# Designed miniproteins, single chains, continued (2): the designs that were tried, part 18

Each design is a single chain, and the fold is of that chain. pLDDT is the mean over its residues in the fold that is shown.

## One batch from the design tools (miniprotein)

Design m4592
Fold by ESMFold2-Fast:
Structure m4592 (fold): chain A 83 residues (1-83)
Amino acid sequence: GEELAKKVETALANAAKAGKSRQEIADIVERIFEEGTGKKVAVFAWEEKDGSIGFLAVSEDLSVEMLYGRVEGDKAEVTYDKP
């Protein structure tokens, strides 16, 4: 799971440097998470008052897998969680 989180984090940091939108960030998270797990994923992204973007991605299986994080400026932080 940690490798997947780092792949998303790297992609989001690059997307932030390129000025990508909230929707483009959500699309990147969905693509990498689905490719990495082989599972269907629901992604929720929102814009904070400071212009940073938060997100939560969850897999649609009985063993809920989650990616969550934040994009701020040219930086991204991503966490993978599996109960």
Scores: mean pLDDT 77

Design m4593
Fold by ESMFold2-Fast:
Order: sequence, then structure tokens, then C-alpha cells
Structure m4593 (fold): chain A 72 residues (1-72)
Amino acid sequence: MREEKRQKILDAAKKLDREKGAEKTTTGDIAKEAGVSKGTLYSLFRSKRELATAVTSEELRKIGDEIDAELA
């Protein structure tokens, strides 16, 4: 269940990073875009650094899933 909220946060971070860059994107912007509370975001990611690491890991996971779909 927490995976779904985590997914929304990661997706929001990626979209905002594309539009205005990671350095200009705040955790507050990400929480609002993801439709979650700041408390929920902070419970999953204590810092923007932690969030950035999670974004990279999730992006790799999604790319892998897409490759599997193409092979199937």
C-alpha cells in the first residue's frame, strides 16, 4: 500500500524535475503535485537527497519493466 503513495511522489518529482529542474523543485512542490501530505512525504523521504536516490532507483525499475513488456 505504501508503494502506491511512494510511486505518486516519485512520479511527481520526475515531472517537476523535467519542467523546472531538480534544484528548483522543493519537497513541498512534490508533495502537492503528488496529492499527498508533507507528513506522508517526510515519513517516506527524510531529505531531498533520499528522494532523489529513490527517483533514480524507481526510474530504473520502470525501464526494466518496459523492456520486459517489449520482450514478451
Scores: mean pLDDT 72

Design m4594
Fold by ESMFold2-Fast:
Structure m4594 (fold): chain A 57 residues (1-57)
Amino acid sequence: SAADAKIAKVKAALDALQEALANKEPASVILEKVNELIRLVGEMSAEERKALLKELE
């Protein structure tokens, strides 16, 4: 579903952010990963965000 696809993208963005932090990437790279995560969550509807929260529980 569209919601499942968006949830998968958010999870991938979270993994990328965690890996960048573990690799001690520059603050500019960390900020890019954070901004991508914010963008992806921002594109979700209220229903899709509820599904995301349920999936992350």
Scores: mean pLDDT 84

Design m4595
Fold by ESMFold2-Fast:
Structure m4595 (fold): chain A 95 residues (1-95)
Amino acid sequence: DPDFDRIIGDRFRRGGVRVRTDGPWPPDTRRLITDHFNFIGDGYINRANGDYDGNNRNYVRANRTMHRLRDYDPDGYRDTVDRVDRIYRDGRRDA
């Protein structure tokens, strides 16, 4: 559903902006969380536009960023997993 994908993509992009400008994490952790949210958001927007190759590339980038975050800051990783879950729950409710 392109409308659902667009809503989810926008929410992840907004989440990335908030983390970049404000958050309880060290700068490197904030950068990794922001990158992860932006890659997910961009992937969903690509999918909404029918760009499945772009979606797949951004999915791979998002997964690599989360792997780096998990190794660098396990607490930041767990918080990010919780934030991702909330974005999906809120997006599905509003879709």
Scores: mean pLDDT 82

Design m4596
Fold by ESMFold2-Fast:
Structure m4596 (fold): chain A 74 residues (1-74)
Amino acid sequence: SKSREVARQLAALLLVLREEGRTSAEAQALYKALVEANKELLLKLTEEEEQEIIDEVEALPEEERRRLAQEALA
């Protein structure tokens, strides 16, 4: 679903920012803006689905997480 796709991309973006040490106010503001823009889609997911997506993304190679993070910014 589009909700799962967007959540996967946003989870990857957050993990990539954390891994790169980009925890600046600017990085957090960009992430927050993307979450807000996609809020209606994200609200369709249950807590269980959200955790499942986080676990999936966390298990991915860093290279794949970076690709998903770039998709979140598109």
Scores: mean pLDDT 79

Design m4597
Fold by ESMFold2-Fast:
Structure m4597 (fold): chain A 94 residues (1-94)
Amino acid sequence: TDEKLAEMRKLLEEIQKKVDEINSLVEKNAPYEEIMKKIDELTDLLHKLQEIYHEIVKEGTPEQKAEARKILAEALKLSYDAMKKVYEKYNIPL
């Protein structure tokens, strides 16, 4: 489960990088299709993170579960903030 926590931390770093890429594309007025492709990639990373989180919740200690919840919460906040910026830019209702 410590190995799974390390995987979650690595995925959080990849999510952070993907969010940074999305923010950069939004700022430079990149094509909608390019931005949406990055949103799809971000969604795939979140799905992987949630799968590992589920495994930790099933097998982990209370301390490991608490750490996993913090990582998941941070990833969800980063992703929500990025998606909100995209939706506001293209007038898509949340």
Scores: mean pLDDT 86

Design m4598
Fold by ESMFold2-Fast:
Structure m4598 (fold): chain A 80 residues (1-80)
Amino acid sequence: MSLDELLSKLDKESKKIFQEVIDYIKSNPNAPYEEKMKLLFEADKKVLEIIKKLDDDEGKKQYENIMQIIKLIDEYIKKL
């Protein structure tokens, strides 16, 4: 599944949080890897707090999508 397809399956707030990280990385391709990863981990923490508010079944589904999104963003950062 593409990053865009996975993002479309998230709630609006979680999608916005990850989109802000993606936009930062695209605007700052030469930023240090450590800085980009720190922003990604901060986004992950915020999104996990949002998921805790969901029904257990929906929360599990969202969690799987988030894990895939993080892997794809990490791969994108490493290719820059």
Scores: mean pLDDT 80

Design m4599
Fold by ESMFold2-Fast:
Parts: sequence; structure tokens; C-alpha cells
Structure m4599 (fold): chain A 58 residues (1-58)
Amino acid sequence: MEELKKKAIEEASKHVPEDLAKSAVTVAARTAEETGGDLEKALEAAVESAIKNEEIAK
């Protein structure tokens, strides 16, 4: 679990500031844990959102 969060933060940090990456990944993980959702898919979605935000910022 913690390794997946760390990897997602590292990947998202390539596209957005690290503080935003940590916030997005933390929120996605918390939501997945609270709703019983797929944590891995939630973290992947957070990384995809970071990539999309980089495109919007250009």
C-alpha cells in the first residue's frame, strides 16, 4: 500500500509540483479506502489527473 502511494507521488511529481502531487494522491487513497474502492485504480487516476494538469498549464 505505502509503496503504491510513494510510486504514485513520484510519478505525479514529474508533471505537477510535489505538494500538489502529494495532496492529490493522499485524497485519492483516502477516498478509495473510505468507499472500499480499488486503491490501485484510484492512484492511477490521480497520476493521470496530474498529467492532464500539466497539459492545461502549458
Scores: mean pLDDT 75

Design m4600
Fold by ESMFold2-Fast:
Structure m4600 (fold): chain A 120 residues (1-120)
Amino acid sequence: MPSEEELTNLRNRAGKSLVDPQLIDNIVSALRTGDLSTLDQQLSTLESKVNSLDSLYNEVKDDDSPQSMLLKVSIKLELEGYEVLLKELNELVKPLSSSLASRTRSLLGKVQSILSKIAS
């Protein structure tokens, strides 16, 4: 079980980003109680959000309008927030579930791949 210091650190680091505060709270609560079912559901929600951001970025990536440039910055900041959240989550779920840790690493890799495309 993660310590309260580890949970507070995750909440504070992820909470400085464009990540939904309710999503962070749900993850912290699930980690505190060892609720693997809720963690699995939250990972599925994160995967859906990441897929939506990837699709949105691909739609606007070649548009240099001021509105599209602002949207690209917003997408990047939200993905950077998910990268922070998933890095912390991976360390905390490893002792709880190897399958959830594997899913977390796969999603982290996807987020990092999208961020690499945005940086290019």
Scores: mean pLDDT 83

Design m4601
Fold by ESMFold2-Fast:
Order: sequence, then C-alpha cells, then structure tokens
Structure m4601 (fold): chain A 68 residues (1-68)
Amino acid sequence: MMLTSEEGDEIALHAVELYESLPEEAREKARERLKKLGDEISKNKEKLTKEEIIEKIEKVVEEVKKEA
C-alpha cells in the first residue's frame, strides 16, 4: 500500500468509529461487506487514494444502515 502509516491509522480509526456506530446486528453485515471491500482495495492499492478508500468505507456503512 502506498499510504503512509499515519494515513493508514487515520483510515483504520475512521472505519472503527463508523463500525461502532452500528447496532450489533448491522455490524455482522458490515463486517462481511467491509471484508469484500478490503479485498478489492488490496487488488487496486496502487490506484486508490486515502480519500477514495474512506469514501468507499462510508458508502458501505451507509448501505448497511439503510438495510437495517
């Protein structure tokens, strides 16, 4: 990953905060979707910016909230 350790920590902290804001039932669904997103990010790590990664995480969490 071309991100700095500081950028990686910021992304991880933001993802944890969003995840913890979900009710427990929605967290299981969010875990499944975030795991798939993580696989996609790993395949395209050279092409994705910090902002793009954060936006993708936020979108997944929003979709899970709407389905709960």
Scores: mean pLDDT 73

Design m4602
Fold by ESMFold2-Fast:
Structure m4602 (fold): chain A 79 residues (1-79)
Amino acid sequence: MSVTQQLVNLQVRVVGASTDVDLGIKTKDQKLLDQALKDIDDIKAELNKIYPSLTPQDQQVADKLLAKLDGMEARLKAA
């Protein structure tokens, strides 16, 4: 699988994590929030692993995903 395809797969995982954060906050489901936080950390680790192999354009996409993940973590810490 290309690093570009790996980046696309990580974008899909970010959407899933965002949905779990929103649902967990709305339902006050601590187990779902804990799972979402773990998924966010795992996605960040994978993004950082592929980052040096990405094109400059794909690195900009990765930077935006990392910013979204940081925003989700901030929301979880504030909840």
Scores: mean pLDDT 84

Design m4603
Fold by ESMFold2-Fast:
Formats: C-alpha cells, sequence, structure tokens
Structure m4603 (fold): chain A 76 residues (1-76)
C-alpha cells in the first residue's frame, strides 16, 4: 500500500524532473530538493537543491533519477 505510493511518487518525480530540466536548471533543482524533502528530510532536500544549483540541468536530472531509483529499491 504505502510501498506502491512511494514507487508511484518516485516514478512521477522522474517524469516531472525531465519536464523541469527542459524549462530551467532552477526548476529541476527545486523539484529534486522537494522530492528529497518528501522522502527524507527538509534539511537534506534544501542542501541537495543548493548543490544542484551548481550543476547543469542534465546533471540535476541524472541526480534526480539516481535518487528516485534508490527510493524505489528501498521501497521494495
Amino acid sequence: KQKEAIIEFAEAAKIAGREAAEMSKEAAAELLGGFVAKMKTEEEGKELQEEALKMSAEEVLKKLEEVAEKVIEEAK
């Protein structure tokens, strides 16, 4: 039940991350930070968003996909 919701949320974040990266690096970083804040802590989400602002949009998307895949594996 909760496991399925987590997997669905992570898959949705991967899709939203691709759309955000096409708009701007800032949008992708904000989505990555928000995703981590929901899955872990607000502090970790904020720190990761700040680090992501130093990256390219493609690097932010790759990081978001890596975090989402890890969340999916941990939920299984």
Scores: mean pLDDT 78

Design m4604
Fold by ESMFold2-Fast:
Structure m4604 (fold): chain A 61 residues (1-61)
Amino acid sequence: MSLEEIREKVFQIVKEGIAAGKSLEEIYADVMKYLKEAGVTDEDVIRELMLEVSKLIAQLR
């Protein structure tokens, strides 16, 4: 699975979470669960993706 595919799925989780009225904590938990299931264990990659998630949430609110 490419990082691009992972990023697209993460963005989908964020958009769906916002549309469903989930809290920020719930959206972050959903993203972290997906990253673990996808086998993403690199701390720098996780940090970068979580920064992108934070920016996306700020843009959609």
Scores: mean pLDDT 80

Design m4605
Fold by ESMFold2-Fast:
Structure m4605 (fold): chain A 112 residues (1-112)
Amino acid sequence: SEKDKKLKVEARKLELEGEEAYKNEDYEKAIEYYEKALKLLESTSDKSDNMKRKIGHLKFNLGLALFKLEKYEEAAEKYEEALKLFKEANASKSFIDRVEKNLKEAKEKIKK
């Protein structure tokens, strides 16, 4: 729908702002932008594999920012959510392998 298209465009702008905040090591601000983008995408009626991949990427980026803030349990949760979405959406093995690697690193940090 036209409404869903506008929400997707707004979510992409917020995702890019989050990525810029992450590059500037403003991880808390990156999380705020990613969570806003995620809320917009989750409010769409689009349940396609493309939407699952987009939501998966945002959850992966949330996990990366949480990991930088040493919130390892929260990061692991976001990585597991991203992994589930990527597997459901038949994402490439390279994306799945990347998420699994980051999940393993977060779990190793929790054990310390």
Scores: mean pLDDT 89

Design m4606
Fold by ESMFold2-Fast:
Structure m4606 (fold): chain A 95 residues (1-95)
Amino acid sequence: IVEDLKKVRDLLEEAYKKIRPKLSPTELAVLGILIGAVSVMEMYAKKHPDDKEGIIKEAKTLLEGVEWFKERYPELKDIFDEISKILKNIIKKAE
């Protein structure tokens, strides 16, 4: 789970670098918030590995944000599809 979340963060940072020149400062800030949320979830999962319900809830919230960006930035679809698969797998493993 923590290792899976690190991969999600790395993929989001890749997406940020790729799209950065096309985004407004506000759009960059929103994507930065999503990266920050993944980092918080990594820390939470490390400290509370047995809180499966909390991990599922956070993963579902992140998935909602990822789907929003995927719809808005089709050029990042492949990266966000991979992130979605990882997040869905975290949910499945925790259930």
Scores: mean pLDDT 74

Design m4607
Fold by ESMFold2-Fast:
Structure m4607 (fold): chain A 55 residues (1-55)
Amino acid sequence: MEKLEVTVDTRGLSAAEARAKLLETIRKLQAEGWTVTAVEQVAPGVWKITAEKEL
């Protein structure tokens, strides 16, 4: 089992732009065969996406 963590910085973005950036990142990970298991705000406007891949 592979595990990946991606940090997405949305500081200074509008709510709509922040959402679009998060969804685009999740979509790219899913297209590469990753399953997103967690999306956590680690600081104001800074998000950590955790993904796993089963071989």
Scores: mean pLDDT 82

Design m4608
Fold by ESMFold2-Fast:
Structure m4608 (fold): chain A 79 residues (1-79)
Amino acid sequence: SAAAQEARNREILELMREGLDGAVAALEAGAGGMDLESARELVRELAAAAKEVSAPEYHPEIDRLEEEGLARLEAVAAA
């Protein structure tokens, strides 16, 4: 159903947001040798994975989350 597809795509976006929060937190903590470039690669990979499993109409929101994630990483590195 359309409602089930909508719910699935929202779940994918929520998982992406959790992954982005994790990347930012790991960079702030220096966990597992996480540096800025590794964190950026993780954000890009999360966005690519989210696009692969979501409907095309959600891709602009995924792109926006990727941009926000990358901006958050830059802010952490600048602090």
Scores: mean pLDDT 86

Design m4609
Fold by ESMFold2-Fast:
Structure m4609 (fold): chain A 61 residues (1-61)
Amino acid sequence: MPSLEEIAEKKLKEALEKMKTSSKEEQENLFVDLVKWMKEQNVPEEIAKKVMAELLREIHK
């Protein structure tokens, strides 16, 4: 049974893979979509911050 943490990590990996071939605009949209999902699911702040940091790092490469 996947935990919210496991689901968030899976979604992060999927978003990072999509970001590698996406425009900057598409990367920003992927970031917003995942942040919205984490907010709606009440993902713990520690996990949400880690996910957001990894996404922002990919966008700002």
Scores: mean pLDDT 80

Design m4610
Fold by ESMFold2-Fast:
Structure m4610 (fold): chain A 80 residues (1-80)
Amino acid sequence: MKEKLNEYLLELAKIRKENPTPLTKEAVRLAAEGLLYYSSGDYDKAIAKFQEALELAEKAGNKKLVELIKRLLEETEKAK
C-alpha cells in the first residue's frame, strides 16, 4: 500500500515538472488530494477528486496524466 501510493505521487510530480501548465498543475493537485482520501479509506471523496482531476487533465491534453488518473479511479473502485 505505502509503496504504491509513493509511486503514484512521484509519477504525478514528474508529469507536473514535464508539463507545468496551470491546468496540469491543478489536475495534479486534485489527483494528489484524491490520493490522500484514498490513503485514509475515504474512497467516495477520492473518486470525486480523481474525476475533477480527469476533467482538467483532458482539457490540458495531457494523455499521460489522463491515463494515470483513469488508473487511480479503477484501483479506488476495486478497493471499495
Scores: mean pLDDT 83

Design m4611
Fold by ESMFold2-Fast:
Structure m4611 (fold): chain A 85 residues (1-85)
Amino acid sequence: TSAAQSLSDEDRERVRKLAEASVDEVIDQYKLDPEMKAKLREKLPEIIRRAEAAYHRALQAGLSNQEALSVAQHEARDAALEIIK
């Protein structure tokens, strides 16, 4: 069991950009109105935290950085979809 909670600044930035890109993809794919876009943007910090947590857990499970980013991307997309229902 690994309990390290530190990510490098590079990893945090990569996950943040990935989460932001995933939210933008959901907005474009579902042609969301301005009100729903605002709701997703408001929830972006929560989406980023979920993505960072998923990335960290994936790395601790022995996945590569690339695989961990894929897990984080999936988590960010799922979080965005939960918000729009």
Scores: mean pLDDT 79

Design m4612
Fold by ESMFold2-Fast:
Order: C-alpha cells, then structure tokens, then sequence
Structure m4612 (fold): chain A 95 residues (1-95)
C-alpha cells in the first residue's frame, strides 16, 4: 500500500539522518573538535538527500516517486526542528 511504502521511505530517510549524526559524533570524539548545530544539520540534510536520490533512482512508478517526496518532506520537517531547537534528531519524535 502507499501508506506502507511511505512509512518504509520515512524510516530509511530518518535512519540516513541518524547515521549522519552518529558519524559526526564519532568524528568529534576522535578529533576533539565540536560540531555546531548548523553544521550538524547541514551534513544530515546532505546524507538524507543522497538517500532520497537513491530511492528516486530505484522508483519504477509515479506513486513510488511521490512517496519519496512525501517522506523527504516529513523528514525535512524533523531536520528543521533539530535546527530550531538544537535537539539531536535521535531525541526528536518520529515523523
């Protein structure tokens, strides 16, 4: 169903954002260099957009493409909330 497809794509995009945060936390711990909220969110946005492009390349129907854009909109709002509040994506409610 479209609803199941949308939830799967939202999950994949959110996981991409969480991987981005984890990578920056690991890098910061290893180098001792703090990452600003803005830089953290910008990096996560890039990783999420890359995952969305992969999903679009795998898309075979208009419905699948629509689900990617709808999922990106929902996860994009989560990243905007992270930027506005300074709260890590992992600590925000799922979209």
Amino acid sequence: SYEELLEEYKRRLREAGLRAEAALDTQSAGTGVAVSVDDRVLYAQGVVHDEALKLLRESKTKEESKAVFDALDDVGRLLDEALDTGVPVRDLPEP
Scores: mean pLDDT 80

Design m4613
Fold by ESMFold2-Fast:
Structure m4613 (fold): chain A 69 residues (1-69)
Amino acid sequence: MAQEYLDKAKRAFEAARKAYEQGKTEASIELLNLAIDYAKKAIELGDPETREEAQKLLEEVKKFLDEIR
């Protein structure tokens, strides 16, 4: 279900931020890419509410990725 992908995207983003705080930049980038993939699936499969939340999360993940690249 789309909510499951949104939850996975949120967890991947949280894990990415923790990895970056620990100096594991490469691991953080991999987790950010995973969060992007899950967020895109949540947008594709989601109802309007889930899709809007997933789009906002996708924007946050991309912004963080751009800042650490």
Scores: mean pLDDT 84

Design m4614
Fold by ESMFold2-Fast:
Structure m4614 (fold): chain A 89 residues (1-89)
Amino acid sequence: DELVKEGLKHAEEGAKAARQGDLESAEKHYRRAVAALKKAKEKNPDDKYIWALLSGAYYGLSLVLRALGKEEEAEKYEKLAKEYKELAL
């Protein structure tokens, strides 16, 4: 519950930073969102809502990393985003 709230907060802050062109701040926030949501998943492994949030956070992180020229890492997180989106269906 608290980890889901932490993840959502950081994903929202990451999206805001990305919209304002602060890609370094956006990356830090999305990485924090992913970390919190991964811990939430460990506690609630079958919660599709957490999988949907992880998909969103990974996708946001991948877009920011691509904008920063970190292509290989961006592709890794884009793949994870797609995998978690499918699991959340």
Scores: mean pLDDT 88

Design m4615
Fold by ESMFold2-Fast:
Structure m4615 (fold): chain A 97 residues (1-97)
Amino acid sequence: SNEELLKLLEELLKDPNNKDIIKKIGEMIKKTDDQDVLRTALDKLSEALEKITDKESIELILENFKIILQKSEDHDLILKAIGAILRAIGKILDLEL
C-alpha cells in the first residue's frame, strides 16, 4: 500500500494534470496513518501543485491536503499541511480573477 502510494506520487510528478492519479492518491492516503508516508505525500503533492493550472485538478489536490491534515499527529506536519492548503486556495483564487 505505501509502496504503491509512493509510485503513484512519482507518476503524478510526470503527469501533474492526471485527475485519475490524484484521485487514486487520495484513496491511498485515506488508508494510511504512517506519518512519514503522509509527510512524503504532502511534499510530492505540493511539488505537483506548482505544475498544475487546471482548477479541478487543484481542487482534487486540496482535498488530498485536507485528508493529510486530518490524519496529521505531528505539529510540524500540521503546519505544513495548513500552508499547502492555503497555497492551493491561493492558486484557485488566482484562476477566478
Scores: mean pLDDT 87

Design m4616
Fold by ESMFold2-Fast:
Structure m4616 (fold): chain A 79 residues (1-79)
Amino acid sequence: TEARVAKLLLDLHEDTGSDTFTFELSDLAKYLGVSPSAASAALRRLEKRGLIEVERKGRTTTVTIKDLEGLKAYLKELE
């Protein structure tokens, strides 16, 4: 799940040129084919690694890429 979240964030960065993305956790979970708790856990682990910052406000989750090169390296490590 962590690798799939990391890949999604890199794909979004490539498509938009932005480092910050806002979504509902339930929509992220549905897109990834996982539970909301699994999606939440994956985001927390990436944040613990210093790769992203996660902010929750009401129904929305905002994710900011803090270390783009580290995120790319993390995905390569999992190949």
Scores: mean pLDDT 80

Design m4617
Fold by ESMFold2-Fast:
Structure m4617 (fold): chain A 71 residues (1-71)
Amino acid sequence: SEELNEKYRREFAERLGERLGLDPEKILEMLKQKLSAEEIAEKLGVDPERLKRVAREIERELLREYLAETD
């Protein structure tokens, strides 16, 4: 659902911002714009390889949490 996707996107942005020391609201807006990891990294002044690595870790965590959640 759209609500579930919005919750996932917000949690992703918050965790990514916390780990990289970035504003989660800026990350959330860039995700809504469907920017690539490279584009987000360039705009926020972060190493794209570091951003991709951290993003992948968070994606795995959130996916595991989502799959373990009972409907």
Scores: mean pLDDT 78

Design m4618
Fold by ESMFold2-Fast:
Structure m4618 (fold): chain A 78 residues (1-78)
Amino acid sequence: MEEEKLERVRRLLERAADGEELSEEERKFLEEYHEEVKKRWEAEIVDGKATEKAKELYRKYTEAAAEQLARLRAREAA
């Protein structure tokens, strides 16, 4: 279910933002579905259906996801 995937990605991002240590499976899920969520949101923006609020959320969502994934990678490299 699409809505369930979006909810799970959001919860993982919130937990990571709170400094939670995500499991390997959770991080893998985030990596896999982050692009799908991004693509869907981008399509709505391109199709002119997105509001200004949706565009702002897309930006924040994409930046937060990229930052969390980068932080997880940095910890692995250290």
Scores: mean pLDDT 65

Design m4619
Fold by ESMFold2-Fast:
Structure m4619 (fold): chain A 55 residues (1-55)
Amino acid sequence: SAAEEASKKAGEAYRAGDAKKTSEYGSKFASTFGGSASGKTVEEAIYDANRAALA
């Protein structure tokens, strides 16, 4: 799904140290799950994406 792709790409970008791509994919992941512009939802989405990429 688009959410899984965004999650994996956010995790890969995070591990690579690419903050710009991490933010882009993290935001897409958060939006897919009904996230908002709130910092908390974006941070949690990035965290979850990183965990998913390692799973």
Scores: mean pLDDT 62

Design m4620
Fold by ESMFold2-Fast:
Structure m4620 (fold): chain A 112 residues (1-112)
Amino acid sequence: LQAELLAGLRAIVERLLADPRAEPFRDPVDYEKYPYAPNVIENPVSLRQILDRIESGEIRSVEEFAALLEQLRDNVLLLYPESSPLVKDAEALYAEAMRLLEPLLEEERAAA
């Protein structure tokens, strides 16, 4: 992955981490508080874990990064009822992240 694309992905995650609505999604789910979570979430992921994967070089493409954001949103939909404010916040944050990510996805696809 190009250095400029990686910098863009990092900026998006840092922006999401700074958003007050992201508080429940910043860190991994507390399994003591939510003991049912391991039974409904196959692929746990938090915003800090996504940032860690960027820093460790595990993110190979912008599309892979987009898939991690989608997984984070989908996990919230599995954990909480659709009427929950947490679901609305997760969907709003995902939509904002995808708007910021669109030009990076286009750049990566154009380079291929």
Scores: mean pLDDT 82

Design m4621
Fold by ESMFold2-Fast:
Order: structure tokens, then sequence, then C-alpha cells
Structure m4621 (fold): chain A 56 residues (1-56)
């Protein structure tokens, strides 16, 4: 339904923003913790999506 589309759009936007932020910080000499930033960002987006779905 419309809620699922909104959640998917939110998760996608969050993933894109997380990836951009991780890339920027990585270029500033971020450590090994940020070398997995893309994967961590993906996990955060999935977690946020599930939490948002539970709140609906």
Amino acid sequence: GPGIEAVNNFARATDAGSTAASDYVGRLGGGSILSSGGKNGQGYAEFAKKQYQAAL
C-alpha cells in the first residue's frame, strides 16, 4: 500500500545519503571503521525501514 511505498522511498533516500556521507568522511582520511561504511549504511537503512514499518 501507500505506506510501503513511502517506507521504500525513505529507505532508498537514507541509503543514498549514507553512502554520500561515508564517501565524504572517507576522503577526509577516515579509518578502517569507515571502509565498511557502505555496508553499515545499508544495514542502517534496512533497520530504519523495519522500525518505521513497525511504527505504522
Scores: mean pLDDT 53

Design m4622
Fold by ESMFold2-Fast:
Structure m4622 (fold): chain A 76 residues (1-76)
Amino acid sequence: SLEELREKAKAHIEEAERDIKEGRELLKSDNRDDILRGIGLVLRGIGNAWEAYLLIKKAPEAVSEEERKRVEELLS
């Protein structure tokens, strides 16, 4: 259903936003382990953003314009 696709897309967007934000903060650290974790989180977040993009491409009617803009921003 469109609702299920929207929920999946929203979950991927929210996970991507959290991971990229946390990852970017860790990348500001002087600690190597924090930097490495930050890289991993950013990469995982980019992967989630692409999953959301693919869901939106399959069913663009399932999501709002705001959710589409959030994905575009994450992939920029």
Scores: mean pLDDT 88

Design m4623
Fold by ESMFold2-Fast:
Structure m4623 (fold): chain A 86 residues (1-86)
Amino acid sequence: SGELERERLKASARMGDALLQMRREVRAAQQTGARDQALQRIDQILQDFQRYMDDLRQRYPQLSSFLQQMLDFFQNTADYYRDLIS
C-alpha cells in the first residue's frame, strides 16, 4: 500500500540522516581527539534509530525483513565508525 511505501521512504531518510550524523562525529573525533564524546554520541544515535525501527516493526510487521536488514547494516556501520575512533 501507499502507507507501507511512505514508511519505507521515511525509514531510509532517517537512516541517511543518522549515518551523516555519525560521519560528522567520526570526523570531529579525528580532528580534536574527543573520542569518548564521539563514542557516546554514536551510541545515542544508534539507540535512537533502534527504538524508531522497533516501533515501526510493531506497527508494520510486513516491513520486518526490510527494517531488520536496514538495522543490521546500520549497526555494522556504527561498529565500523566506533573502530575508526577507538
Scores: mean pLDDT 88

Design m4624
Fold by ESMFold2-Fast:
Structure m4624 (fold): chain A 95 residues (1-95)
Amino acid sequence: MEKELKEKMEEEFEKLIKADAALLRKEGASEEEIEEAIKEGRELLEQALKEGVTYEELIEQLERVREALEQALREAKAAGDEETAARAQFLLDQL
């Protein structure tokens, strides 16, 4: 049961890592930059697991990130910042 919650946390973190990597690739980042971002994401997951972050806490933080991205998208659209709007929309579509 705790094992299933850990697997769900790993799945959600992997989705975020893949979303970030996909955005970086779309923006023309190098393979080295993408590999470093993936590494940082996996190290963050390991740290969260060691610190006893729960699946519920992770989902709460992801919800806050989603709300922040929705706000950033709205502000970017209002400012005519098409690049920032596209990046925020892409990340929202991955969540």
Scores: mean pLDDT 77

Design m4625
Fold by ESMFold2-Fast:
Structure m4625 (fold): chain A 113 residues (1-113)
Amino acid sequence: MHEEILEKLLASESELARLLAEASRLVREGEEANEPELLELGIRILELVAKDPEGTIEALIYILELKLEAAGVDEEEREKYLERAREEARKIVEEAIKNKEKELEELRKKLKE
């Protein structure tokens, strides 16, 4: 129950692509500056998205479609915006997950040798 509402709120309150880009930046800067609060915040956001990346992208697109409709944007303009938003969100989500997977693989290699 709460998962649906939280997912919609996260996607609707902020551009998911911008949120994920900021989360990645917080992780990088947190590590570089040794600021654990920023690192933790960034990681938690990325973990939330990584739990269901495709579902997160789909929820974002659906909410953006509803927002554009409520704003009175024509169907053709909505399609163009949603297409761009989908491309951007997918790239950012894939990059964030790829970076996390690469970190896990590096840790796995250290455990082996």
Scores: mean pLDDT 60

Design m4626
Fold by ESMFold2-Fast:
Structure m4626 (fold): chain A 67 residues (1-67)
Amino acid sequence: PGSLLGLPPTLRVFDAESPTTRVRGSVTDFGQVLEFDVDLTFGHPRSRLVLEAVGGEVRFAREVEPL
């Protein structure tokens, strides 16, 4: 079976002007592949996205700034 991994790409979702970052990736949770296809383009953002999945579904996701 597979294991949960964080979202491969990083993104910045929140920006009052024009927040857009193109992100694609997948994670494996208990042998199930969860696909992400989000179109957020911001030029060159830099952030970290944290995911939490259970039962093959994403239950929680949040954007955090790098330390």
Scores: mean pLDDT 41

